# Designed miniproteins, single chains, part 76

Each design is a single chain, and the fold is of that chain. pLDDT is the mean over its residues in the fold that is shown.

## One batch from the design tools (miniprotein)

Design m2647
Fold by ESMFold2-Fast:
Structure m2647 (fold): chain A 97 residues (1-97)
Amino acid sequence: MIDWEEVEEAMRKIIAGITKKELDKKNIPYSELPKILEEKQEQIKAIDQQIAELKKQLQTASPSEQQRIQEQIQQLEQERQVLLAEVRGIKELIKEL
């Protein structure tokens, strides 16, 4: 399923990577951080809805469809964890500004 050690490492890397230097490299003004935070939170909500829908489909799916749906759920759960890490990093950055 999800490699939690990989997720934790990705979280640490993203948090460490979300620095003033990285924002400057991306030409992201610090005033845009609250907007970016809101956008990432909305992406997480969208993924949560997709995962919930796929889990419902999984209950009624054929064996061949179950494999495909499980793979999609795993990918979305991994993406969700990455977005959660980015949200945490941005929140920490905002507190420092």
Scores: mean pLDDT 73

Design m2648
Fold by ESMFold2-Fast:
Structure m2648 (fold): chain A 78 residues (1-78)
Amino acid sequence: EEKEKEVEELKKKLWQAVRDLATAVFNGDVDAAEAALKRLREVSEQLKEKSDDPETIAFAEGVVAAGERLLADAKARA
């Protein structure tokens, strides 16, 4: 029960970090994008520790990788 709630809360935080990163990149705010990516990595790491679902783990890793590429592209444009 508690572990399931923790995983759900982490998934919500993961999606919020994704939205924050996308918004920051759209606005050209590299500092905000870096902060959002740091949160995304932190939440992804916590989700991998709390979840034993391979799909959830793969998704968490995938969004971090996509976020890193998005930030790198944003920095190149700045």
Scores: mean pLDDT 81

Design m2649
Fold by ESMFold2-Fast:
Structure m2649 (fold): chain A 85 residues (1-85)
Amino acid sequence: MSDSQIIQQVYDGIQTQVQMMQNMNYPQSSIDQMQQVGQTVQNSLQNNSSFDQVVDTMTQQARNSSDQSVRDFILSRVDFARSIR
C-alpha cells in the first residue's frame, strides 16, 4: 500500500469518527477539534506531504488538544498508520 493510500485511510477514519460523534451528540468543541485534524490530513494529501510530516503534525495536534477522546482517537490512527506502512 502506498503512503498516500495509508493517509487516505486515516482521513476516511477521521471522517467516520466525525459522523459518529455528530450522530451521538458529542460536544461541538470535540467535533470541531476532530474536524480540524481531518482538515490538516486533507490538506496534507492535496500538498503531497510526506508520511512522516503528516504523522508528526497529527501527533502534535493530538498533544495540543484538551479533549482526551480526540487525543486518544488521533494517536490510535497514527499508530494504525505506522503499523500498516
Scores: mean pLDDT 84

Design m2650
Fold by ESMFold2-Fast:
Structure m2650 (fold): chain A 77 residues (1-77)
Amino acid sequence: MREELLEAVGLALAKAVLTPGATRQQIRDAVRETVRELYPDLSDEEIEKLAEEVMAELTRRVRSDPEYYFELVEKAR
């Protein structure tokens, strides 16, 4: 997975989660839209798969290195 994709999705997630009243659907939509912006030529099916892969990788990285999460929050400001 490319670092640029991981950072972009992480930032979109941080911004969405920090938004008052954000629903789980809005958070999911933000992730999908971010992937689509970086890979506009991919099909909706490929975008969905890549979004799931990025979410899984973000979860793994945050669990292994909590500082990675703080870096994303700082950039999301």
Scores: mean pLDDT 75

Design m2651
Fold by ESMFold2-Fast:
Structure m2651 (fold): chain A 114 residues (1-114)
Amino acid sequence: SKAEALRQVILDSAYAAIEREGLDEEDKEKFLKKAEELAREAAELLERMEKEGVSPEEQAERLLKLVDEFLEKELKESNEKMKKALEELAENVKAAIRAMLTREGAGELPPELR
């Protein structure tokens, strides 16, 4: 499902950010917990919106807002390495949301019919 794909992208992006910023074991555990919470909330929101018949463009807008609110909240309580990891996670997740749910990711027509 798109919700499972989004969850996986968030977790993969979190792992990449941990490696890039060189987070220690304690910061890794805290960061992964935050990323898992974001992944759960984003997947649940997407599943709910799909069930309610929300348009892909509005789904993207609401998910992007969720990521922005997550980043704003978590940056207030984080050290410099954690802030960089959170900013990288947010940027990668927002890019994935746009790719999945905007015109470039929502190509519903087979290539022969485009």
Scores: mean pLDDT 80

Design m2652
Fold by ESMFold2-Fast:
Structure m2652 (fold): chain A 60 residues (1-60)
Amino acid sequence: SDDKIREQAREEVDRQIAIQMESLQNTLHLSDAQKAQWEALLASMRDSIIASREKQLRES
């Protein structure tokens, strides 16, 4: 169902963003300002990334 696929995509994207942010912070010496900029960028792209993942799940 559409609702279940969308929810799955949302959960997966949010989880992957969290993992990537943690990995990025551990690998790079990000300042608080740089971290905030990355978080803002990812937040602005979140809906687009979720839509892309939803499409991939539907085409699997």
Scores: mean pLDDT 79

Design m2653
Fold by ESMFold2-Fast:
Structure m2653 (fold): chain A 69 residues (1-69)
Amino acid sequence: AAWARALSELLGRPVPADTSPEELREELERLLEASTGEPVRLEVEEEVIDGEPQLAFVVTEAPPPRLPP
């Protein structure tokens, strides 16, 4: 899936094409928490564009801005 490849590039690690949006959200939250040292919360939105499902991740709770470690 196109979204799995794009997110693999963003995360710097392979993401299986069959990964659920919920599992992907949890992985992103985990990586953001590791980068900031504080919990980050995301919501998943699914949108169909030109007959293809796409995923969007929205930051709902985040720590104050920080540089990565």
Scores: mean pLDDT 62

Design m2654
Fold by ESMFold2-Fast:
Structure m2654 (fold): chain A 61 residues (1-61)
Amino acid sequence: SREEVMAESDAFFAALRAALEAGLSVVEAFRIAAEAVERVREEYGEVTAERAAELARRLAE
């Protein structure tokens, strides 16, 4: 749905910001953001910005 697409976009950009703030390069941050969104979808079903950002922070370690 449109709402799901918007939620996934918000989650991706939240994860991207978290990865960049953790000190990753732009290329690495994009990779981590995409991975975080996909994993949140697989584990929780509902993709939220908070879940994606938190997972991105953990993946960036």
Scores: mean pLDDT 85

Design m2655
Fold by ESMFold2-Fast:
Structure m2655 (fold): chain A 91 residues (1-91)
Amino acid sequence: EELRKEAEELYKEGDELYAQGKYEEAAELYYKSAKLYAEILRENPEDVEANRNFVKAANKAIEAYRKIGTKEAKEKIEALQKETAELFLGK
């Protein structure tokens, strides 16, 4: 419950910052949102809503990091892609 609320709030704040062109701050919030949804999924693997919201937040974080284009941003993209693979491509 609390993790879900926090993840949703972070995603919403990320959208607001992204709309303002604050891609570095937006990426950080999207990343944190994705991490919280990943935690919910580890606890409840059948949570369809958390699954969809994780993918949505991760994709938005990747999009924002791509707009930044730094080496550190590329590392964050790779970390999210690895976490996505571990969550969904595992048995």
Scores: mean pLDDT 84

Design m2656
Fold by ESMFold2-Fast:
Structure m2656 (fold): chain A 75 residues (1-75)
Amino acid sequence: SLEELEARLRELERLVRETAEAIRDDPEMMAELKKVLAEFQRRLAERLAAGDYDGALAVVEETIERVRELLRKAE
């Protein structure tokens, strides 16, 4: 549902903020986070333009996993 997509997007926004704060002094990790987010924005836009909400949810979930891994590496 759209409500589920919105909830997962809010979780991703929170996680991105937390991760960016954790890696702010690491330019290589910050560059990696920016690459992940750029790919995320492109893929999400493609899925939404196609009306593929299941694919959009999958993109958000995959990106949450990738950002969580970056946060773990920063710890």
Scores: mean pLDDT 86

Design m2657
Fold by ESMFold2-Fast:
Structure m2657 (fold): chain A 82 residues (1-82)
Amino acid sequence: KLEELKKAVEELEKLLEETLEILAEAKRRGEPPPPEQQEILARVQELLEFIAPYLSDEVRKNLYSSDPELLKEAVKKMKEKI
């Protein structure tokens, strides 16, 4: 089960990096983010729900932020504790 948790954390980290890159590219072009970003955010929420029971209260509070940068920080801190 710990290996499944590590895989979920790694997938979440990758998706957050992708979301930040998509936002940066959209900002560079002066365009709104593409619809595919909504699918990535939905998957991020699935992964957050899966890993939430394994987190401290402090990390859990930060994971429900709508800011992808804050989410990435929370995931990084969680990965360090595993």
Scores: mean pLDDT 71

Design m2658
Fold by ESMFold2-Fast:
Structure m2658 (fold): chain A 120 residues (1-120)
Amino acid sequence: SKEELVEEAIKILEETQKKLEELAKKSKDERIKELLETTVEALKKAIEQLRKAKEEKNWEQVIELVKAIIEMLEHAAELLKRILEENPDLSEEDKKLIEEAIEILEKASEELKRILEELE
């Protein structure tokens, strides 16, 4: 059902949020930390908006929110890739943390795209 698909999307976003929060705490680079913390706050708001749209059975709004969330996750991954490319002096620990964050964001985006196809 559409309700079950939205609950699956919320679960993916809650797991993604928790993983990014853990990486933000481990980051020694303030730029990486700020980007991850900003993404976490955006995910918290997105989850709240999805829960409200689901309760109202506003499936058009759910679809638009999922699309916006996918774009946000892809943009965050692109910004992290840029930081990695433009800062060769980053520690190996911070480089691995960025690579892990990119993987988390890209996986969440892919899973949400699958849900979006089933909602449309």
Scores: mean pLDDT 89

Design m2659
Fold by ESMFold2-Fast:
Structure m2659 (fold): chain A 74 residues (1-74)
Amino acid sequence: RPVRLPADLSEEELRLVADILRQELEEHLKNKDLEGAREAIEVAREAAAQSPNPEVRAELERMVEEAERRLKEL
């Protein structure tokens, strides 16, 4: 089930969320925590969908693609 983020996040707040999600995804993948990694991917997808900034959206989408690729290898 997708995690819901606030709809009115600023660009700076969305960048901070992207940085936090990147760190959480790396930690979950390092620890082989498949459930935590899937949850972080869902949050990243929601953040990408809500981002008005195409640069931040692209960063979040690349993060999701890389994490999904790494999950398939585990």
Scores: mean pLDDT 75

Design m2660
Fold by ESMFold2-Fast:
Structure m2660 (fold): chain A 91 residues (1-91)
Amino acid sequence: SILEETIKRVLELIGEASKKIEEAIKNKDYEKAIEIVEELKERVEKTLDEGIAAARAAGDEAAAKQLEEEKKRLTEELDKAIELLKKKKEE
């Protein structure tokens, strides 16, 4: 399904970025950690937007709405992570 394929791609992006973010934080390189999270946010948003468009093109409005809710949730969480990292950088 478009929903399942889109969510799997998002989870893959998060998994890839998580290792890089963890290493940057371990090295106290908060500027690099911020850059990685910002790049992850852009890639996640693009992947979800493509999934939403594909679901709508297929006539699956329920999947499109679920992906829109996931986009809002993930975007808010990633923005919060960026804010926390920016505060940590200014210590």
Scores: mean pLDDT 89

Design m2661
Fold by ESMFold2-Fast:
Structure m2661 (fold): chain A 78 residues (1-78)
Amino acid sequence: KLEEVKKKTKEAAEKAIEAAEKLAKIKELEETGKADKATAEAAKEEAEKSNVEEAEKLLEMVEDILKGNEELLKEAEE
């Protein structure tokens, strides 16, 4: 049971990393203030391509999985 929870946690962590990288990339392109013509176009394309809402949904799913597994982790480690 504990091994299954660890596997699910690793998968959730990998998805969270991917979602975080997408959001961080979009935010950094906008927040650096280095938006010249080429950078502004690239930032817009990344935002549209990455779909901030999809990245946020993925993060929510990962957090839900981690919260759900919190009880399983406690049971498995008892």
Scores: mean pLDDT 58

Design m2662
Fold by ESMFold2-Fast:
Structure m2662 (fold): chain A 75 residues (1-75)
Amino acid sequence: NEALEYMKLGEKYFENGDFKKALEYYKKALDLDPNNKKIWDKYEDFLEEVEKLLGKEAVEEERAEFEEYKKKYLP
């Protein structure tokens, strides 16, 4: 599954502190499989850690996108 491979790349870059590349690969994973809860869960974990380390403004747009998905996922 190409989406899960991009998710793994996102996790790898995140673990190495490359938040820009992590975000790029998580977004690629979500674009390929937007209904995959596992990818959204990993993306939320990523957003929470970046917000904790760099402040909420660092991922404000990405957080808003995640909240819109959450509303659709939990009707």
Scores: mean pLDDT 80

Design m2663
Fold by ESMFold2-Fast:
Structure m2663 (fold): chain A 79 residues (1-79)
Amino acid sequence: SLSDSITLARVTVLVSSMYVNTEIAEKLKDTDPERAKELIEIVNRDIAELKELLPQLPASIQELANKKIAEVKKRIAAI
């Protein structure tokens, strides 16, 4: 539906934000660990919003997004 398309667009934006902020945090972890921590907090907020939106989408999209969330969680845990 159109509503599902709008939700999918928001989910896509949040996934992009999650990955970009994770990459920047990884680059800053040794030179600016406090800034890296702030970026990880943003990533965790993005993950929380994603988890609220995902139940509205098809199961196949939920599975793919949850796999990406798990990857990002593993990456930020290594920081």
Scores: mean pLDDT 88

Design m2664
Fold by ESMFold2-Fast:
Structure m2664 (fold): chain A 71 residues (1-71)
Amino acid sequence: DEKVEQVLLDRIRETLDELNLSDEEKQKILDYYRLILQGKGKELSEEEWNAFLEKLREIAKKIGEMLKKKL
């Protein structure tokens, strides 16, 4: 499971690099995905979680498309 988490985070990072985001923005997004992959999303308040979900959803869709194309 931990190895799968790291592989997914590496792919997310590669995708974010292609999107020309700042290093700070990339790290923040990676931190959010790390929490999701570790199943610790419940540690965030529901208000904070809802605010982050919309942004993460848009990014996750793009990452999914990129992973499908790169295989």
Scores: mean pLDDT 63

Design m2665
Fold by ESMFold2-Fast:
Structure m2665 (fold): chain A 65 residues (1-65)
Amino acid sequence: SAEDLEKARELARKLAEEIVAKIKAADPSAEVSIEEEGDVITVRFVFDGEEHELVLNAKDFLPVV
């Protein structure tokens, strides 16, 4: 349902924020950005001169009923 998808998006967003907080706690100098495009949240960060990308899809957070 639309309500379940909205909750899934909120959960994905919350997880993205948690990941960013952990990255910053481990390396305070890390540059981290979050991009939200509909159901997809992309977390990008630079570590040791290399760019890393984590992709979260809200659909993966839908309840299995």
Scores: mean pLDDT 78

Design m2666
Fold by ESMFold2-Fast:
Structure m2666 (fold): chain A 99 residues (1-99)
Amino acid sequence: SLQEEMERLGDEIREDKISLEEARERLRELAKETIASLPEEYKEILTPVIEKHVELLVEKLELLKAGEDQSKLDELSEEYRKLAEEAQKKLAELEEAKR
């Protein structure tokens, strides 16, 4: 999952095994691959959630490296939560429509 990859990248950054820039690139590529693997009907619903999740994870990695303002992370977390709730609702509606 994207969250598991973020935890691994966070460990690698703390250990100076990879750069923050390299970690950002890996997260963005993983998100792209995840979106590409989705059925077409799910892409429209899940793409905004996946993109916001990447934005949130990148901000978390930047905070690990620089100690930036936590309020930005909190705002992104709330935006992600709202998008995830919206997507979950739309996915449930799509599954009902399939039957």
Scores: mean pLDDT 76

Design m2667
Fold by ESMFold2-Fast:
Structure m2667 (fold): chain A 98 residues (1-98)
Amino acid sequence: SEGVEKLREAARKLEEAIEALREGNVEEAIRLLREAAKLILEAGKAGGLSATEATGLALRAVAIIIGLERGLMSREEAIREAEALLEAVRRALERAEE
């Protein structure tokens, strides 16, 4: 389904964002996190997950972006939060593929 494909793309963007953070490329990580949030919301609209779940996951991505942009979140904290978000997206993907 389109929603499942968008969730897979969101997971890939989160993996890329985590790698960018590990490399110290915060600007690229923010760009990738924004793309992941957009894909998560589109997956919700396409039926890959509930609207409530999509909104919750997208808000988690936005919280990481704001934390990084405002200097309220360290790179190490952002990596931990992004990894937790990736796990949540992967679990949503597993449920949607059943």
Scores: mean pLDDT 90

Design m2668
Fold by ESMFold2-Fast:
Structure m2668 (fold): chain A 72 residues (1-72)
Amino acid sequence: SALDEALERLIAEIPLVVEYGRATGKPELGLEGLERGLAEVERLSKEVENQALVQRVVDALRAAKEELRGLL
């Protein structure tokens, strides 16, 4: 579905947010974006049939947030 494709693209883009935070020395903006993304994915999770994909996105967002917090 279009939602599944969007979630798979999001998984691919999450590492780029971490890399950008490292490269710029400003992880705070990436953290705010990842926190908003996590809230949105959790809100939309009820509308997604592929719950395993939702869990993969949530796990990726949480891992990325931990990496960026390590740079603060």
Scores: mean pLDDT 82

Design m2669
Fold by ESMFold2-Fast:
Structure m2669 (fold): chain A 89 residues (1-89)
Amino acid sequence: SRYDELMERLRELIESVSGSVSSSGNHGSSDLTFKAKPGKAKEAGELARELVELAVEEAPKEGVTITKAEVEVDEEANEVKVTIEAVAE
């Protein structure tokens, strides 16, 4: 699938992932920080944005709505930060 392809490409650019997840009722949120390999933060951020866009399109088919999705790239730190908020129906 396109999702699997993008995930494999992203994994090749990433050294580590850290973050937190919280939930309340049928609402969930996650804040993830991907540490990119040197010089790869921009490319990783582009792949992360594609993955998020695909997730927003496909999630309703599984009864989930993504209500917020943000991808922030810090090239100096070689980090990509992803914030997602979702509700399950």
Scores: mean pLDDT 83

Design m2670
Fold by ESMFold2-Fast:
Structure m2670 (fold): chain A 67 residues (1-67)
Amino acid sequence: DPGLEAAKALLTAAGVPVASLAEGDVLTGEQRLYAELFQAEEGLEMDGVLDRATLEALVRFTERPRP
């Protein structure tokens, strides 16, 4: 799942350990903080849940043009 891969890559780049992620996971601790920050940037509910809307937003994030 490209959204789950994007989430794992983002957390790993931030220095947050991640063993596995799945759709519908409720993140905790540092993983939740980064997920809520991303959700706020995308105008989503800041609940730390890797639901479909959050995963689709992560895919869109990876498709954004860079400067």
Scores: mean pLDDT 77

Design m2671
Fold by ESMFold2-Fast:
Parts: C-alpha cells; sequence; structure tokens
Structure m2671 (fold): chain A 84 residues (1-84)
C-alpha cells in the first residue's frame, strides 16, 4: 500500500509543514520511479520530471508555484539522469 503511505505522509506534512518539501520530493521520486517503468524510450529526464510533477499536482489537488515547479523539476531531472 505505497499509495496509502504516500498519501498519509503527505497529509501529515501538510498539517505540520515541518518537512513539506522533503515529503513531496520523496513522493515525486517514487512517482518518477514508477514512470521509468513505463515505455518512455523517447522521453528525456526533464520530460519525465515534468510529468511526475503534473501527476502529483492532479492526485493531490494542489498547484506548485512556477518557482517551486522549476526547482522540483530540476531536482527530479537530475535524479532521473543518474538512474536512467
Amino acid sequence: MIEEKVEEFAERVHKEKRYGREARLAALRELLESLLGVPTADASPAELAQLAVEIYEKEKGISFSEEERKAIEEDIAAYAARVA
């Protein structure tokens, strides 16, 4: 039940705000790992990062600021480039 644990952790983070960025990055990395298993032969790390952020926003019903989105996409793209 990874989805339930991610949901619960994200909810706790929203409530406490102490490690909001950490929890969101962890959830986005897990989502990116799932996306790397999809047929994405033509997708760049940056495109996968953008997709992960969009899916996360849709699932949580939130919107990152443009500055937050860029920072998250850069971090995830760097991660994807190292593991792909």
Scores: mean pLDDT 65

Design m2672
Fold by ESMFold2-Fast:
Structure m2672 (fold): chain A 86 residues (1-86)
Amino acid sequence: SDEKLAEIEKILEKMKKIVENLPSLDEAERKKALEEFQELMKQFNKLIAEVRATHPDDVEVQTRLLELSLELGRIQKKLLELLKEK
């Protein structure tokens, strides 16, 4: 549904903000930010699976889900780079 796609996009924006803010956080704040990131990732995966299952023959929806998944991959790559710098 359009509402679920909008929710997925909101989750990605929250995840981006966590990654952007991570270098400015202390150790305790970083731990909480990473816990929030993991929870958002679980919500993202659940919503992607639900939208995919309800629109199996919708090429436009399936393409959008692929684009959102690729964007998550980019966010995760940036997070890994930041965690390496510590």
Scores: mean pLDDT 85

Design m2673
Fold by ESMFold2-Fast:
Structure m2673 (fold): chain A 76 residues (1-76)
Amino acid sequence: SLSLALTAMGLAQPEINKVKEEALAKGIPEETVDKLVKEARQKAFERASQARDLGEAYRAAMEVVNELKKKAEELA
């Protein structure tokens, strides 16, 4: 549901912020990081919106956050 997706995204936001800060600290351009974060947030929200409960929604969002972290590490 939309409510579950919004709650899950709120809970995942600190982890997304950590990935953004780490990527910027490694010298990845801000515009590249912003694009990756925007795409990851959209994908996480779409996956979380299909979840049946908050735990499933949070796991879906965190899987996308882990994919974002891997992409940032590959660009550093």
Scores: mean pLDDT 84

Design m2674
Fold by ESMFold2-Fast:
Order: sequence, then C-alpha cells, then structure tokens
Structure m2674 (fold): chain A 90 residues (1-90)
Amino acid sequence: SYLEKLDEQIKKLEELIKKDPTNVLAHAALFVLRKAKQALENGASVETLKKYLETLERILELARKQGNDELASVIEEAIKTLKEAIKEKE
C-alpha cells in the first residue's frame, strides 16, 4: 500500500526530470524517496524514516520558494504517504 504510493511518486519525479533534466530539487527528492522506499522495505526504524521525512520537508520548502508548484505537489504527496507509514509503525 505505502510502497505502491511511493512508487507512484517516484514515477512522477522521474517524469519531471525527463521534462527538465536540470531540475536539481527533483533529482534530490527522487534520491531521498528511493532511500525512504528501501528503508520501508527493509523494516527500518521510525527514527530512520523521520530523517528522510525531515529531508523531504526541507526540499519541499525550497521547491515552494522557487515557485515550482508541480514538484511541490509531488513532494507533499510523498510526505503524506511517509507520515502515514510512520504512524502505522508507531
């Protein structure tokens, strides 16, 4: 369920990068989401997942500041999915 949702967000980020390969924040978000997905698959601690969440929230702030609404929307969905996964594990 959460892994499928993260895969959807990963695919959306890959499509954004395909449209604009110079989008540094999209590359950063993709890197972090792939690590967060791997952490969830491996049963990582809530502590580890919260570190990835904090990094995504930082990237979201930068995307919003740059007016990249499409990227911000994808990151917001990923943050929501990761928060729900963390709550279920707590």
Scores: mean pLDDT 87

Design m2675
Fold by ESMFold2-Fast:
Structure m2675 (fold): chain A 100 residues (1-100)
Amino acid sequence: SNVQTIQNYIDRAFQSTDPYQMQDYVSQAMELAYIMMNQNADVRVMQTVRDMFVQVRDHIQQRYQQETDPQNQGVLQYTIDSVDSTIDRIDQVITQRRQS
């Protein structure tokens, strides 16, 4: 399922020590979430995907606080901002569908 594919990307991101590799896996997970939103995935499924990205944001935030390299901090911050934007978009989709 698309949810399992997102989970696989997230698991690989969490195993990645390189922030650039982590960003790549997170980007693939986000792309799949957008595909699911465009394909009108069920609200309950989108809530599950949202919770997964909240866990991703928290994991990256923890890594950001421990990072000492400025270039790596920049990659981590950009990834956090991208995840936050994805969560916001999922929230908009869930809200719109609940009102319909």
Scores: mean pLDDT 89

Design m2676
Fold by ESMFold2-Fast:
Structure m2676 (fold): chain A 59 residues (1-59)
Amino acid sequence: DLVDKLRNVANMDDYHAERISRLYTEEEILKMSPEQLVEDLGLIGFGLVDAENVIRGVS
């Protein structure tokens, strides 16, 4: 389950994990760059390192 994978990503909070899992599939995340994920999400406190950790965590 995507939300469970995201909850196991370093420094991922439950709110961000749930938000991302509602907006994207694993396949969609894997096709995005970290920069695209940051820009598209527009979440306060979510930066490039967080995006890289998300993409790594779902791959």
Scores: mean pLDDT 79

Design m2677
Fold by ESMFold2-Fast:
Structure m2677 (fold): chain A 84 residues (1-84)
Amino acid sequence: ASVPSAPLEKAIFLNKQGSEAYKQGNYEEAIKLYQQAIEIRKEVLGPKHVLTLSSLNELKLAYEALGNEAEAEKVRQELAALHA
């Protein structure tokens, strides 16, 4: 099935904003932006798509940087399940 470009462009933009927030040490904002990008990518591309997995990995790193080990572990488990 063809996917609309506009949602994917929004996801790319949100992911870039998340990366900038992460670089600034604003991990809570980065998490919110990565979560929004992941929602769009899961819906449009599916959970196993390379871009969806990439955003999930960035979300994991942001939780680790924030010291939220419980949420980081949940993302690690999701990533492991998606490789099965």
Scores: mean pLDDT 84

Design m2678
Fold by ESMFold2-Fast:
Structure m2678 (fold): chain A 67 residues (1-67)
Amino acid sequence: GKKAEVYEPDGKVVKAEILEETEKKLIVKYLEDGTVRTLYISEKVDENTYIVFDPETSKFYQVKILS
């Protein structure tokens, strides 16, 4: 799938792969630990950038799709 960077509120950048992209959610695999998460789309900032909500952490993240 497409490569992505997930920007955490603390400034940490986590590398991920997009497994599924829909109008409402991204399913991502974090490359560091292989964890799969469903991130709910709150806002589409541009063609490659989303603000998403992670229900596991109750936080918002920026996701940038690289390819």
Scores: mean pLDDT 84

Design m2679
Fold by ESMFold2-Fast:
Structure m2679 (fold): chain A 81 residues (1-81)
Amino acid sequence: ALERVTLRVRAEGLEVTVVVVIDKEKKTVVNVAVDPSSAPALEPLLEEGEAGEEKLKRIAEAALEAARAWAASRGYTLAPL
């Protein structure tokens, strides 16, 4: 019932892999996460203090927006995340 969709998202000069977990039968997005393979690209942002935290927030927002766009284009809804 659950399937995995992989999206590539560009934000803050970085390209991150986003995993969107869907329930194809219910047409619902059940989870959105940045793939662990993208952790090395995000690690330097932890050294930037508040500026790094803001960039991480923007990357998370971009990932969620990409998932919403994917869902909307296919008639899927987002579960509470």
Scores: mean pLDDT 79

Design m2680
Fold by ESMFold2-Fast:
Structure m2680 (fold): chain A 79 residues (1-79)
Amino acid sequence: MLDELAAEIAADPSKTLEAIRRHAEAFALSAGATPEEAKKIGDLGLQAYKAYLQGDHELAKELMEKAVELAKKAAAKAA
């Protein structure tokens, strides 16, 4: 079944991609990441999402896992 996110993305893909990046960066910064780390986490999240939309679910998962790992490492350094 189509989820609500897939429908929203189809209607406004450019704004959704930017929102995903911004949310990932904001979350990383709030966890104690540097601006450089936050940007990298945001870029990985965006790339994972693009891979998902193109049907490459394995790549999407790998990129998302890398983004989460970087966020955890940044939080650990800040603690």
Scores: mean pLDDT 72

Design m2681
Fold by ESMFold2-Fast:
Structure m2681 (fold): chain A 67 residues (1-67)
Amino acid sequence: SDEVYERFLKIVEENLEKTEKNFPKEILDAARKEMAKAPSPVEAMDAGGLGVAKALGLKLDGPPVKE
């Protein structure tokens, strides 16, 4: 539901501010961008993971293609 999603985004924003010292901004921004497209909290979790994978240069459906 939207209330759970709103709470999730708020927690993520607060944690991203605390973890910016440990994580590059580019990875956090990619996660935010993908989560914003998700229609639900469960899908937002998956989208966040996909955003991180994209920022790290990983394929969405498989291992990195750099052989």
Scores: mean pLDDT 59

